# Designed miniproteins, single chains, part 81

Each design is a single chain, and the fold is of that chain. pLDDT is the mean over its residues in the fold that is shown.

## One batch from the design tools (miniprotein)

Design m2996
Fold by ESMFold2-Fast:
Structure m2996 (fold): chain A 85 residues (1-85)
Amino acid sequence: AAAELPAKEQERLGAVLYTAGSILAAGATTGVDEAALYREAAELYERAAELFELTGTEEGLKWAEEARRKAEEARRKAEEAEAAA
């Protein structure tokens, strides 16, 4: 499990998932599968937040908070895309 990794590796894995979420959110701006891409981005941001929180560091907690904000933003955009369809 990710919790068994050293804090730096948890942070690195969190950063990878955060980046993947950002790429999917950017893809959604093309209008192709917009709602689906935003929902997947939200899930990746939430997983990133969990990993950042597992580090137990002040830096990790700040990154977790940012990742959670990004997840909420992506979910709202997914809902807006579905409503506009």
Scores: mean pLDDT 80

Design m2997
Fold by ESMFold2-Fast:
Structure m2997 (fold): chain A 112 residues (1-112)
Amino acid sequence: SLNSCLQALVDLSQKYKDNPEITLEDFLAAFRSTLSQNCSEDEAAQISLFVGNVVRLLLAEGKITEKDVPCVTEKILKIMLSCSSTSNNVVETINCARDKIKENEDELLASC
């Protein structure tokens, strides 16, 4: 379930990062829809909060622009997906991903 949801969100983010005609609002609406279709309510709430907080912080610090959001979201979700293989639940996955993002922020940003 969690792995299937994270993969669906990765696939969505990849589709949006290469499309210059799609707005941030369109991406966020599709992201919410994909969460509700592929995750439990608890998983969806926790993933949405974590990813949203990371993206909002990067935007507030001027490290990314709105058009980088799908690409950065894809990278965050790929880190979460790698963490889910060694985690028992969404909370452990998020804690693992938070640490990896902190350690590899420059590499993550350079790939977008």
Scores: mean pLDDT 85

Design m2998
Fold by ESMFold2-Fast:
Structure m2998 (fold): chain A 107 residues (1-107)
Amino acid sequence: MVEELKEEILEILREILKKRGASEEEIEEALKKVEEMLENDPSSLPLLAVQLALEAEELGDEELAERARELAIEALQTILGLSREEAERLVERLVAERRAAREEIRR
């Protein structure tokens, strides 16, 4: 289950980078870094999924954003043992907080 979530998050990251016009080499490097991060700290997966959901929203890809949010929910259930309701509430809160933070730090 965790391995499947890891594969899906890497796929979403690839799609986002491709839409941003990243080169094949840049995509490979980013995927490698994320894979290393998840290897060292699997509990980072839900937070990464939330970040990717926000990036997909910025690109106007509502379907990709929804996929990333769903992965964050599934990751919280699988890694932290949260209920669906708890995971949904936490993801909604994290998305709101990170969206606000991104708006504040963007120049």
Scores: mean pLDDT 80

Design m2999
Fold by ESMFold2-Fast:
Structure m2999 (fold): chain A 71 residues (1-71)
Amino acid sequence: SKEQEEKKKLLKEYEKFLELLDAIDEKDVEKAKEIAKELGLDEEKIEELLNKSVVEIFQERAKELKEEALK
């Protein structure tokens, strides 16, 4: 169904976001920018993410994805 397809899309975006967090943790700025671009994030958004702790970023994104999935 459309709802299942939307949840699958959100899960794929979540996986990409985890990959982004790994790149940030590794201090691989180039990889982080590339993944963020794939996720549709602009440079300003990337700078905000780089300034946050990995745990904080993870919690905020998980909450956002959960709210979208529960619509």
Scores: mean pLDDT 71

Design m3000
Fold by ESMFold2-Fast:
Structure m3000 (fold): chain A 56 residues (1-56)
Amino acid sequence: SMEVEKAKRIIDTLKAAGLISEEQAKEYKEKAEKDPLATLKELLGAPEAEVRAALA
């Protein structure tokens, strides 16, 4: 889905910035395939409304 693809791009950006490890990025991408919104909310520590806006 488009939301999963956007979530994976955000995860890759965090990895490129050195904020998460390669192994963490792989794990979060797998979680994002099941629930992109919950995964990004956990990873970014942001409110659901802000995460929804980023995925829209």
Scores: mean pLDDT 80

Design m3001
Fold by ESMFold2-Fast:
Structure m3001 (fold): chain A 88 residues (1-88)
Amino acid sequence: SRSQELIDRLQQVRAEAAAKGLTPLERRIRVIETLVDYLREHDPSLQAEVDELRKEIEEVRKALKENDPSAEQRILDLGNRVLELLDR
């Protein structure tokens, strides 16, 4: 099923991120990217939303690298938006 494929992909990404010693916030960004890629592959009607999310992911990565204190909240907000789109 599509749900099982997503679960398996997320488990693999989480395992790889943990093995690489990524920080909790870096792991969160990797999970969000995986979910956005899944949306892109499975729902072409969400192309505009996916393009905007990809742009926001890049901006958040830059903020995290520059130690911007808003980065953590922005990562959480992005995750919530992606989950909302998956529940549609």
Scores: mean pLDDT 83

Design m3002
Fold by ESMFold2-Fast:
Structure m3002 (fold): chain A 65 residues (1-65)
Amino acid sequence: SKDEIIEEILKYVEEKIKELKKEGKSPEEIREYVEYIIEIASDKLSKEEVEEIKKKAEEILEKIV
């Protein structure tokens, strides 16, 4: 379902943010990588799904980074 796809992508994004932060990557490098993931995903997703992912990914970045 739509919610399951969004949840999987966001789980992957959160795991990657945590990994990169643990490895000592800069906030800029982490944000750049997240933007890259979302850009790749956008080719296979609706605009609404992409906007949902962007919003929730930003919340994760603000919380962790």
Scores: mean pLDDT 80

Design m3003
Fold by ESMFold2-Fast:
Structure m3003 (fold): chain A 63 residues (1-63)
Amino acid sequence: MEEAKEAYKKGLEAEKAGKLKEALDYYLESSTLYGRNSRNGKELQLSVESFRRALELQRKLAA
């Protein structure tokens, strides 16, 4: 789960820096890792939240 947490953190940092495409890639990676390795509801929530953030960034990049 360390890799999933690190990916999410890097996604947040990239988004704050305005690097939306990099943030999108990190959020997708985090969502995948949390989704595959989730052991509890908190990790599932992080998977869902990462995916939602990725979708919002994808929409912004398309606009």
Scores: mean pLDDT 79

Design m3004
Fold by ESMFold2-Fast:
Structure m3004 (fold): chain A 81 residues (1-81)
Amino acid sequence: MRKEAEELFEEAERARKEGNYKEAARKLREAARAAVEAGDLELAREALDRLAEVADEAKNEEDRLEAIMAEIGVAALLAAA
């Protein structure tokens, strides 16, 4: 679980560097879920912070909305943990 969360987080960072903000948001959301399941709330919070950055960097409205929705979902997941 923790390795899976770390791998997903790394994949999200690669997507972000490539300018693929939609994929970055998806991978960050997956990483946060895996991190919470593994008990790694610090990594989940890092994913939440990175989602906010992705939303700011996203050039189009669809990618920005996906990042915002992922951020809300991760915040709710952390509140329930």
Scores: mean pLDDT 81

Design m3005
Fold by ESMFold2-Fast:
Structure m3005 (fold): chain A 56 residues (1-56)
Amino acid sequence: SPEELAELAKRGADRAEQAGNTEAAKISYQTAANLYKKAGREDEAKEFEKRAKELS
């Protein structure tokens, strides 16, 4: 489901960020945001869009 895929992308983004892989983290947060939008989870989508932007 989009929600399950969003959780997977979020976990990947968190790990990349902890490892210092800013580019990978940004892409994964953007992916999570898009998947949360598809799942109807607007608040979570907005949160991860913001996190991706802040990593630029």
Scores: mean pLDDT 83

Design m3006
Fold by ESMFold2-Fast:
Structure m3006 (fold): chain A 76 residues (1-76)
Amino acid sequence: SRGRELARRGGELAAKGSEAAKKGNYEEGLKLGQEGVRLGLEAIKAGEPIGGSGAAIAGIGAQVEAGLVAGDLSLA
């Protein structure tokens, strides 16, 4: 379904964002984490609340990792 594909893509982007943050690429980590959250929320709207929530949480995690490494916690 569209929702499952959105959740899958969101999770993949969140994972890439986390890896980018761990390598010190804070801007990439933030951007990919934000895209993971966006796709996760779209997956929830498309009827995949569990998969979409998982992708959104992972995307938030990537942003937090990027912010902690950068020393900038203004991730609102």
Scores: mean pLDDT 82

Design m3008
Fold by ESMFold2-Fast:
Structure m3008 (fold): chain A 65 residues (1-65)
Amino acid sequence: MEAERTVESLERLIRKAKELGDKDAAENVKIALEQALQWARENGLPEDVIARLERLLKEVDELLK
């Protein structure tokens, strides 16, 4: 499913940003996550998918502190 692939891609990008300590990459992932969350909510995606995206957004916020 396209939604699952998007979540998996974002998870990989967050892992890369953590490994590199790249704050610019982390900020770009945050923007992508916010857009993905808005799209998921507007299209009525399952609550578990929305919860996974919210969890990833929290991880990116921790990286940017």
Scores: mean pLDDT 79

Design m3009
Fold by ESMFold2-Fast:
Structure m3009 (fold): chain A 95 residues (1-95)
Amino acid sequence: SDMDVRRQATSQVMMMRVLGVVDPDVFMQMVRRLSDRFPQYRSTFDTAMDYFRQGRYNDGQQVLMDMIDTMSTSQRQSFISTFNGIIRQLRPDMV
């Protein structure tokens, strides 16, 4: 359902926050790949990355949460699929 897709995408944004703290290199690689896949959200990803670099993790997470809320169900599904592919390659221990 649309609600389940939204919840999954939100959960992945929370995992991005964890990665930004514990593994900044993987977080940066993930953001680059997501930005390439979703060029319409590139400025949003850049803003979130800047907040994370500053240690402003709540602000960075909020920017990404707001992005998920503006996405269509199809875009959320693509985000989920892309995120799962990236995390499986970069941090298989977190899947």
Scores: mean pLDDT 87

Design m3010
Fold by ESMFold2-Fast:
Structure m3010 (fold): chain A 61 residues (1-61)
Amino acid sequence: DKREELLKRADELVKKDSRLQPMADMTKLAVDKGLYDLAERLIKIAEEQLKKMEELEKKKA
């Protein structure tokens, strides 16, 4: 259940921005090791990072 959700979210992050591939890979690795709490935190950090990256792209002008 949670494993499948985390893997899907990791895949979706890469689809939105391929630069997040390392974060997605780490999330999948954490899931494989049974570290679901860590995997969830990694996904949240990656999502927040994506938002910050989009904001910085606008502000750097």
Scores: mean pLDDT 78

Design m3011
Fold by ESMFold2-Fast:
Structure m3011 (fold): chain A 62 residues (1-62)
Amino acid sequence: SELEELKKAAEKGVSSLPLPEEERKKLAEQVIELIEKLYKEGKSIDEIENAVLRLILEKLEA
């Protein structure tokens, strides 16, 4: 499904980030939870992708 593809892409993306293992795991869990929540709320794939990108960027900014 489209949701499954999104979750897989997000997990792969987070695994590639220059973050400690513990932080990558937490971020992956937060991203997956966000995807599931927004999809259940009827948000478009584009809206979900933008929300995920924002979350990742906020985590990477010191």
Scores: mean pLDDT 81

Design m3012
Fold by ESMFold2-Fast:
Structure m3012 (fold): chain A 81 residues (1-81)
Amino acid sequence: MEEAERLAERAAEAALAGRLEEAERLAEEIARLAKEAEAAGDVELAREIIAIAVRAGARTAEALGETEEARAALAALEATL
């Protein structure tokens, strides 16, 4: 959890600073952690990692003025949890 939260925070900061390539790389690392959790049979951990990534993405979209996209992402996450 802590690793995924750290990566999500860094990805959001990179995106807000205009470092989109770094943000994409960090997002891919988060996806890798989710896949590893799923491969280990820990579906709950995989879901939590994905939830962290979705929340970070929604926050970034909101800060960039894409509030409708952020709202839709959060609603989809709540429906899944």
Scores: mean pLDDT 71

Design m3013
Fold by ESMFold2-Fast:
Structure m3013 (fold): chain A 106 residues (1-106)
Amino acid sequence: AEEVLKLVEEARKLLQEAIKLLKEGKVEEAIEKLEKAIKTLEEALKLAEKDEELRVLRKALKTAIKLTEEAIKLLKEGKVEEALRKAEEALGILDIAIGVLKIEGL
């Protein structure tokens, strides 16, 4: 579980960096950070799939991945404000997931 927490915290940092880059108009750099966040979350999800007690966390990670993928698609369409909203929603889900992992000592 410690490795899952570390990966989720890393993905959260990547999402925060992407949001900052989007606010600065650096769309291509933001997409690179979002793609790295997806890869990191997929690694966390794979580790969480081996633990039945982490079912709620797996759903949260899947939702965060989907929102981040939607943000990338919106950016490729030039819809920066909509992509920002999706990235911020994904960040909020990861904040809740990190809170749960820390409280349960996982």
Scores: mean pLDDT 85

Design m3014
Fold by ESMFold2-Fast:
Structure m3014 (fold): chain A 90 residues (1-90)
Amino acid sequence: MKAFELIRKGREALEKGDYETAVKYFEEALKLLPEDSPLRVQVYTLLAEAYLKLGDYEKAIEYAQRALELDPSNPRAQKILEEAKKKLEE
């Protein structure tokens, strides 16, 4: 799947600390995924993590909330949401 390849490249960029490149790959993957794809939860969570690392806390909150809309029990998305909100308050 083309989307899976983009997710893989995005994860590679995250591992290298290239958060801007990771965001680009994940956003491209998101455009290729159908709206009901279970992979959207994973991509939203990865985008939230990348934006948190970039210091874009508003975007991190947005994508973490989108992941939680699809999977309310997602522990990674919950943790990112909490961390990003704390950063905006302080």
Scores: mean pLDDT 86

Design m3015
Fold by ESMFold2-Fast:
Structure m3015 (fold): chain A 58 residues (1-58)
Amino acid sequence: SLEEEIEKKLKELEEAVKAKDVDAAQEASLKILDLLEKNKDPELIKKVKERGEEIGKL
């Protein structure tokens, strides 16, 4: 599902941020944005925003 695909990309983003791999973090972020743009589910957008803010504090 799209939610599963986004969760996979969020995990990749979290791992990249923990590793301080800026290129990998940017790539994962762009893929997440692409998935959200194609589906525009407001609940999913909210979940991604909240998760992204948590990852950004790492």
Scores: mean pLDDT 79

Design m3016
Fold by ESMFold2-Fast:
Structure m3016 (fold): chain A 89 residues (1-89)
Amino acid sequence: SEIEEILERLRELLKEAREIVEELKKSDDVLKAIGLLLRLIGIELDAELLLEKLKELGASEEQIAEAEKILEEIRRLLEEAKEIFKKLK
């Protein structure tokens, strides 16, 4: 179903967000860090749009709760990435 495809996409976005933060921790390259931070911002925006679409499609409360938890974790990872980036001055 479209709902299950969106949930899989959200799970993939979360995995990518985690990998981006781990890559940020391993590099002191400011230009690379800028690119990674921009990618993570894009992931957060995509996840927000996908959550809204799940609500429009009438996803179950359990499915919406999973998607909301994924978005919260992506937002946490984005804040972690911003803090890592600030230390690369």
Scores: mean pLDDT 89

Design m3017
Fold by ESMFold2-Fast:
Structure m3017 (fold): chain A 60 residues (1-60)
Amino acid sequence: VKIPKEVREKYRKELEEAIKNGDIDKVVEILNEAKKKFPGLKPRKKSSGSLEKDILSYFE
């Protein structure tokens, strides 16, 4: 899925902030909104040994 760099950067920052705050519900909400807007969205890296890195890889 092709996502504009500016949109990817925005979602990545929002996810980083939610992860730093330990707000898992917010992380899930952001990912669900992104998946609804961009069908077929998948992480670029699988099982990097960090859940945070795997989540952020959706927008790399």
Scores: mean pLDDT 72

Design m3018
Fold by ESMFold2-Fast:
Structure m3018 (fold): chain A 109 residues (1-109)
Amino acid sequence: SEYKKIIELAGEIAELADLGILALIVAVANAFGDYEEAAKLILKVLKPLIELAEEYAETEDPEKQEELRERILEEIRRLSPFAQRELSEEELERVVELLLEIKELEEKI
C-alpha cells in the first residue's frame, strides 16, 4: 500500500527532525491501521517541506540551494519549536530524499 509506505517514510522524517506531531500521527496510524487518513494528514502537514525539497533538488545554483536549505531548516523548526538538536547536513539531505519519495508515492494514489 502506497499509504503505508508514506507512513513509514514520515516516521523516519519525524525521528531525524524531531517532529513530534508527525511522530504522533505515525504512531496512531500504526496502532489503528487507518493508513489512508493518516497519509492524507501527513501530506497536508508536509506540503510546504515537500515544495521546498522539490525546488532544492531542481536548483543548479549553489547560492539558491543554500537559501532553500535554510528555508527547509526554518520550516522544520516551525513544526518542531521545542527540538533541542540541529540537523546535520547528512540528516537534512536524508530528509529531502524522504520528502521527494513521499511526493512520488502521492502521485501513485
Scores: mean pLDDT 84

Design m3019
Fold by ESMFold2-Fast:
Structure m3019 (fold): chain A 58 residues (1-58)
Amino acid sequence: SMEELERAALAALMAAARDPAALPEARKQVDTLIGSIADPAKAARARASADAWLAEVE
């Protein structure tokens, strides 16, 4: 579901917040998860959420 994908993306980004070396891998995981979303509107929402979270950890 969308919630599962968003939860997985946020979990990866939260892990990266604790270890900056993990940030590039977390970005790849987020991109892969969002790329798997068939609904463009849902993909856009997931991207906006991920980008907002990334801005907080950068």
Scores: mean pLDDT 71

Design m3020
Fold by ESMFold2-Fast:
Structure m3020 (fold): chain A 79 residues (1-79)
Amino acid sequence: MSERELEAEILEALGRMYFAIGKKLASQGKLDEAIEEYKKAAELFREALALQPDNEVARRNLEEVEEEIKKIEEKKKKE
């Protein structure tokens, strides 16, 4: 494992952590806090993908977190 590969793995792991925190907050109805954590997760997954463009797991996690952000933003508009 190179330093770059290790950095990408750490970024992905942190992204998953923030994604999980966001999901917990969303389940508690804390939608604004959930969006903030999801945005942190998305940024970390983008950084991981910049280091490892072929990381399918990071790509799928990024797609999922972006979808969750969209769902909450749409839900907030509907009440």
Scores: mean pLDDT 83

Design m3021
Fold by ESMFold2-Fast:
Structure m3021 (fold): chain A 55 residues (1-55)
Amino acid sequence: LSDEEIKESALAAAEELVAAGDRHLALGLVRQASKSLSPELAEELIREAERLAAK
């Protein structure tokens, strides 16, 4: 998978987890995925996931 595909997959999974009420698991998944990404995409993924979990 490309970095972009990893980011999109992790973000989609995080959105489902947040919708299910599992914000902690969503952030954990995103943090783990971010370790495999470029710094720029990792920062973007973390920011988007935190935004999803904030509400």
Scores: mean pLDDT 77

Design m3022
Fold by ESMFold2-Fast:
Structure m3022 (fold): chain A 68 residues (1-68)
Amino acid sequence: MSEEQKEELIKFVEEKARELGASEEQIEKLRKLVEEGRYDAVGVFLLLKLGASLEELEELGKKIKELE
């Protein structure tokens, strides 16, 4: 994944996190996980810490696949 593709994924994750009521500290942690390529940890964080739905996790997986 290129730097431009990672920034696109970061933006997507940040927008979803904000919709779920995430704090700026939580958003920063998610940004770091994306930069580290820890996409499994991003999904787990969204599900367990922010209460994301299975549909939102499927959208995340689709976005990651499009950017590979």
Scores: mean pLDDT 79

Design m3023
Fold by ESMFold2-Fast:
Structure m3023 (fold): chain A 95 residues (1-95)
Amino acid sequence: SEDEKKKNEILEKAKKLQGEVETLHRRARDYLERQGRIRDGILVDFLYLSVQAGILLLEKAIENGKSLETIEKLYKDVEADVKRLREFVERLLAS
């Protein structure tokens, strides 16, 4: 159906974001370890895990045949978490 195509497009977008945040997390952790910034390391790990949890929930919702509306809501939650991680890392690297 057309809804199934849209769900698959959302999944592809989420997988692309997952690759981007994995790279971002690795770079942020490498930087923070060199600086001895343990607290900021914990915060970036928390933000990263929140994105990963959101993507897992999205994948499971699609697997379980949840509505397009539910999938779109879960994807917006993933985008919001990615934005939080990006903004945190930008502020971190500017300090």
Scores: mean pLDDT 87

Design m3024
Fold by ESMFold2-Fast:
Structure m3024 (fold): chain A 68 residues (1-68)
Amino acid sequence: APSIEKAEELLKKGEEAFKEKKYEEAAKYYEQAAAEYLAVAQTPENKKKALEADIKAGLALIQAAVSK
């Protein structure tokens, strides 16, 4: 079942991948975290957390593109 704990774990994995400069991998984890937050419940807090994760995913993809 979707859970906040799983969403937070995915977000942490994304942050770890980003620190390792694995930007495409980081983006995938951030996208998964955003989906997990929304799958738990569409509360204002979860929507904000999902948006924050999606922004991080977008930034990771930009970093991947400029690091070619």
Scores: mean pLDDT 85

Design m3025
Fold by ESMFold2-Fast:
Structure m3025 (fold): chain A 65 residues (1-65)
Amino acid sequence: ASREEVIKRLMEEFGLSEEQAKEILETVEKMRAAGKSEAEIIKELMEKFGLSREQALRVVALVDE
C-alpha cells in the first residue's frame, strides 16, 4: 500500500492523529532500514507509543500491505 494509505488506515483503526500515525510509520520504516528485527520493532512500538502487542502486530501488518 502507499505511504498515505497506511497513514489513513492507522488513523481510522486506532483513532490516531495524522501526526501520530506518521511518527509510527516513520519509526517502523527507520527501524527496518537499520536492519532491526520484527520483534525489536514490536517492542519499540509498545514502549514508545503505548500500543498493545496486538496493536503493534497490526501496525506491522498494515505497513506490509
Scores: mean pLDDT 82

Design m3026
Fold by ESMFold2-Fast:
Structure m3026 (fold): chain A 70 residues (1-70)
Amino acid sequence: SFLDRMIDAIEKEVDVLKEKLKDNPEAQALIDEVRSLIAEARTASPEEKRELIQKAMDLVTKLISLYKKS
């Protein structure tokens, strides 16, 4: 589904950010939180899946901000 493709895209982006921010403990904690949210989203109902994806995207935005400051 479209939502499952969004989850896959977030997972790939977070994998890249994990390597780029490997020495940043705050970023690693956020990455673990995103991974938890997307894992939950994979088995969630469509409505819950949308909410979990939105939360994950908000955290990815924060991760990108941390990367730009590094």
Scores: mean pLDDT 85

Design m3027
Fold by ESMFold2-Fast:
Structure m3027 (fold): chain A 61 residues (1-61)
Amino acid sequence: MEEEEREKAWKEIMEEIEKAKKEAEEKGNKELVEKLEELKKRLEKMKKGVSMKDLIEEEKK
């Protein structure tokens, strides 16, 4: 259950970042857009790291 909540929270955060990025783009706040993009990339890297390990393990089994 903890893992499921974590994945849901991660998706929610990513969606909020996307929404905030769109709003920042509309307002012309380039600085905020860049920071939100960096944050998104960081979160994706963290998620991808775990996913890569899972994919390798699944392929072996």
Scores: mean pLDDT 70

Design m3028
Fold by ESMFold2-Fast:
Formats: C-alpha cells, sequence, structure tokens
Structure m3028 (fold): chain A 96 residues (1-96)
C-alpha cells in the first residue's frame, strides 16, 4: 500500500509534477517521505542552477559588453559556483 504511493510519488517527480509528489509524500512514513522530498530538492536544485546559470550568463554578457565586469571576475565567480576549469573555459568562450 505505502509502496504504491511511494512509486506514484517517484513517477510524478519524473514527470515534473513536484506538487503532486509532495501531496503523495504526506501519506508516507517519515523515512519514505524524506526520500521523496530529498529527490524533489535534488532535482529542483539542478533545475534552479540551470535557470540561474541562463539568467546569470545573460547578465554577465551584458556587464562584459558594458565593461562593468572583467573576464577574470567571471572566472572567479564560476569557480566559486563549483565549475571546473574546463567548464569555465567553455563558458567564457561562449560569452566572448
Amino acid sequence: EEEKIYEEALRHIEEGNDLEAEKLAQQLSPEKRKEVFDLIVERGVEDLKAAVDKVSNEIIKKQLKEGKITPEEVKERLKAAGYSDEQIEKELKELE
């Protein structure tokens, strides 16, 4: 019974229906509920990072064009955000 609710919650997360997954998680044990919420948070953090990166890249590109920020400052920011040296080189090449 609980396993079916857990499986439905996981399916909703895979489909991007986080709100329905949260509602189903309320019917689960504390342990299973935590697993569902942890998965929602992990996927939400990745989606949020991707969205922030898109918006940040547009803002950074504009600031670089206006001379308000240097390429070195962009490197420092990306490194602080957890990007690898290879990823930083690729992003900077796209911002040029």
Scores: mean pLDDT 70

Design m3029
Fold by ESMFold2-Fast:
Structure m3029 (fold): chain A 88 residues (1-88)
Amino acid sequence: VTELVVEGMRALVAGDYEKAIELFEKALELDPENALATLNLGIAYFELGDYEKAIEYFEKAIELAKKQGDEFLVERATYYLELVKSKL
């Protein structure tokens, strides 16, 4: 799972958002509660301009991160959620 998330993040940095989505989706097939993969999938949709999908994944990432006690990921996902809502 970690390898798929790392490769997905590399694809995001390279601007290959479609490949990033594919890799993060594969990560979530193996670990459906992976908050980091869920957050990054939202970021990939945001970069593609799919703001509705981005909101969905950012909200899910906040829920998962809260369940896992990951305060930093809650803060990051909340920041991106506010950012994408400003685009609507």
Scores: mean pLDDT 85

Design m3030
Fold by ESMFold2-Fast:
Structure m3030 (fold): chain A 72 residues (1-72)
Amino acid sequence: MELLMAETEIGVYEIAAAVALRLGDLKKAIEYYRKAAELYREAAEKFPEKREEFLAEAERAEERAKELEEEL
């Protein structure tokens, strides 16, 4: 259940970021994508089986946050 819990927490932030984007709240979207990236990196350390996947997702979330910051 550890993996499922980690994915659930990350999923909450991903959904929150998507909702913030839909509402035009760039600052909130950036904050949530950053938190998702942090959680993905932690998950990569805890679950070596999915390390590559989690690191790739963390990089995606960081890129999303960076692009949104450039629009600020």
Scores: mean pLDDT 81

Design m3031
Fold by ESMFold2-Fast:
Formats: sequence, C-alpha cells, structure tokens
Structure m3031 (fold): chain A 68 residues (1-68)
Amino acid sequence: SSELEAQSRAMIAFVDSTAASLAQLPADLRAALEAAKARVAENPGDETAYREFAAAFGRALDASRARR
C-alpha cells in the first residue's frame, strides 16, 4: 500500500539521519541492517521486509546504547 511505502521511506530516511551513531556497530549488525534496508528499498510495499528492517534497526539501536 502507499501508506506502507511512505512509512518505509520515512524509516529509511530516519536510519540514514542516524548513520553516524550506527557507523560504530559490530560488522555483523551493520551488515544485517544494511541488507534489511536494501530489501525495504527494493520492495517498499513488502510488509515482511518492513518488519525485518524495523527489527534490525531496533537491534542496532540497542547495540549502540550498550556500554562497558
């Protein structure tokens, strides 16, 4: 739907705006986030791709907030 497509584009823009904070992620998490983002960009109407991207972004945010 156009509503899901708009939401997908908004989430991609938001993730891109936080790129500096996400650049320091572990390589595997960064690769997973980039792959999920690319999948959503190819199929912005794909609800499964959107959910997968949202989950990957959530994991990335959790990892970026972790400290020792």
Scores: mean pLDDT 78

Design m3032
Fold by ESMFold2-Fast:
Structure m3032 (fold): chain A 55 residues (1-55)
Amino acid sequence: KSEELEVLNEVLRALHAGDLERALALLREYAKKHNTSATDEELRALLEGLAASLA
């Protein structure tokens, strides 16, 4: 849970900086570490939604 918050904060920071590739890489690393079934397409869709919300 603490790791989840840390990863989310890093992802949000990367999105604020406009670094979508870094944000995607952080989410992919987290997904792999926690054996989530999220696909690259799902992770990209999530990031696009977050980026739009932050714009």
Scores: mean pLDDT 74

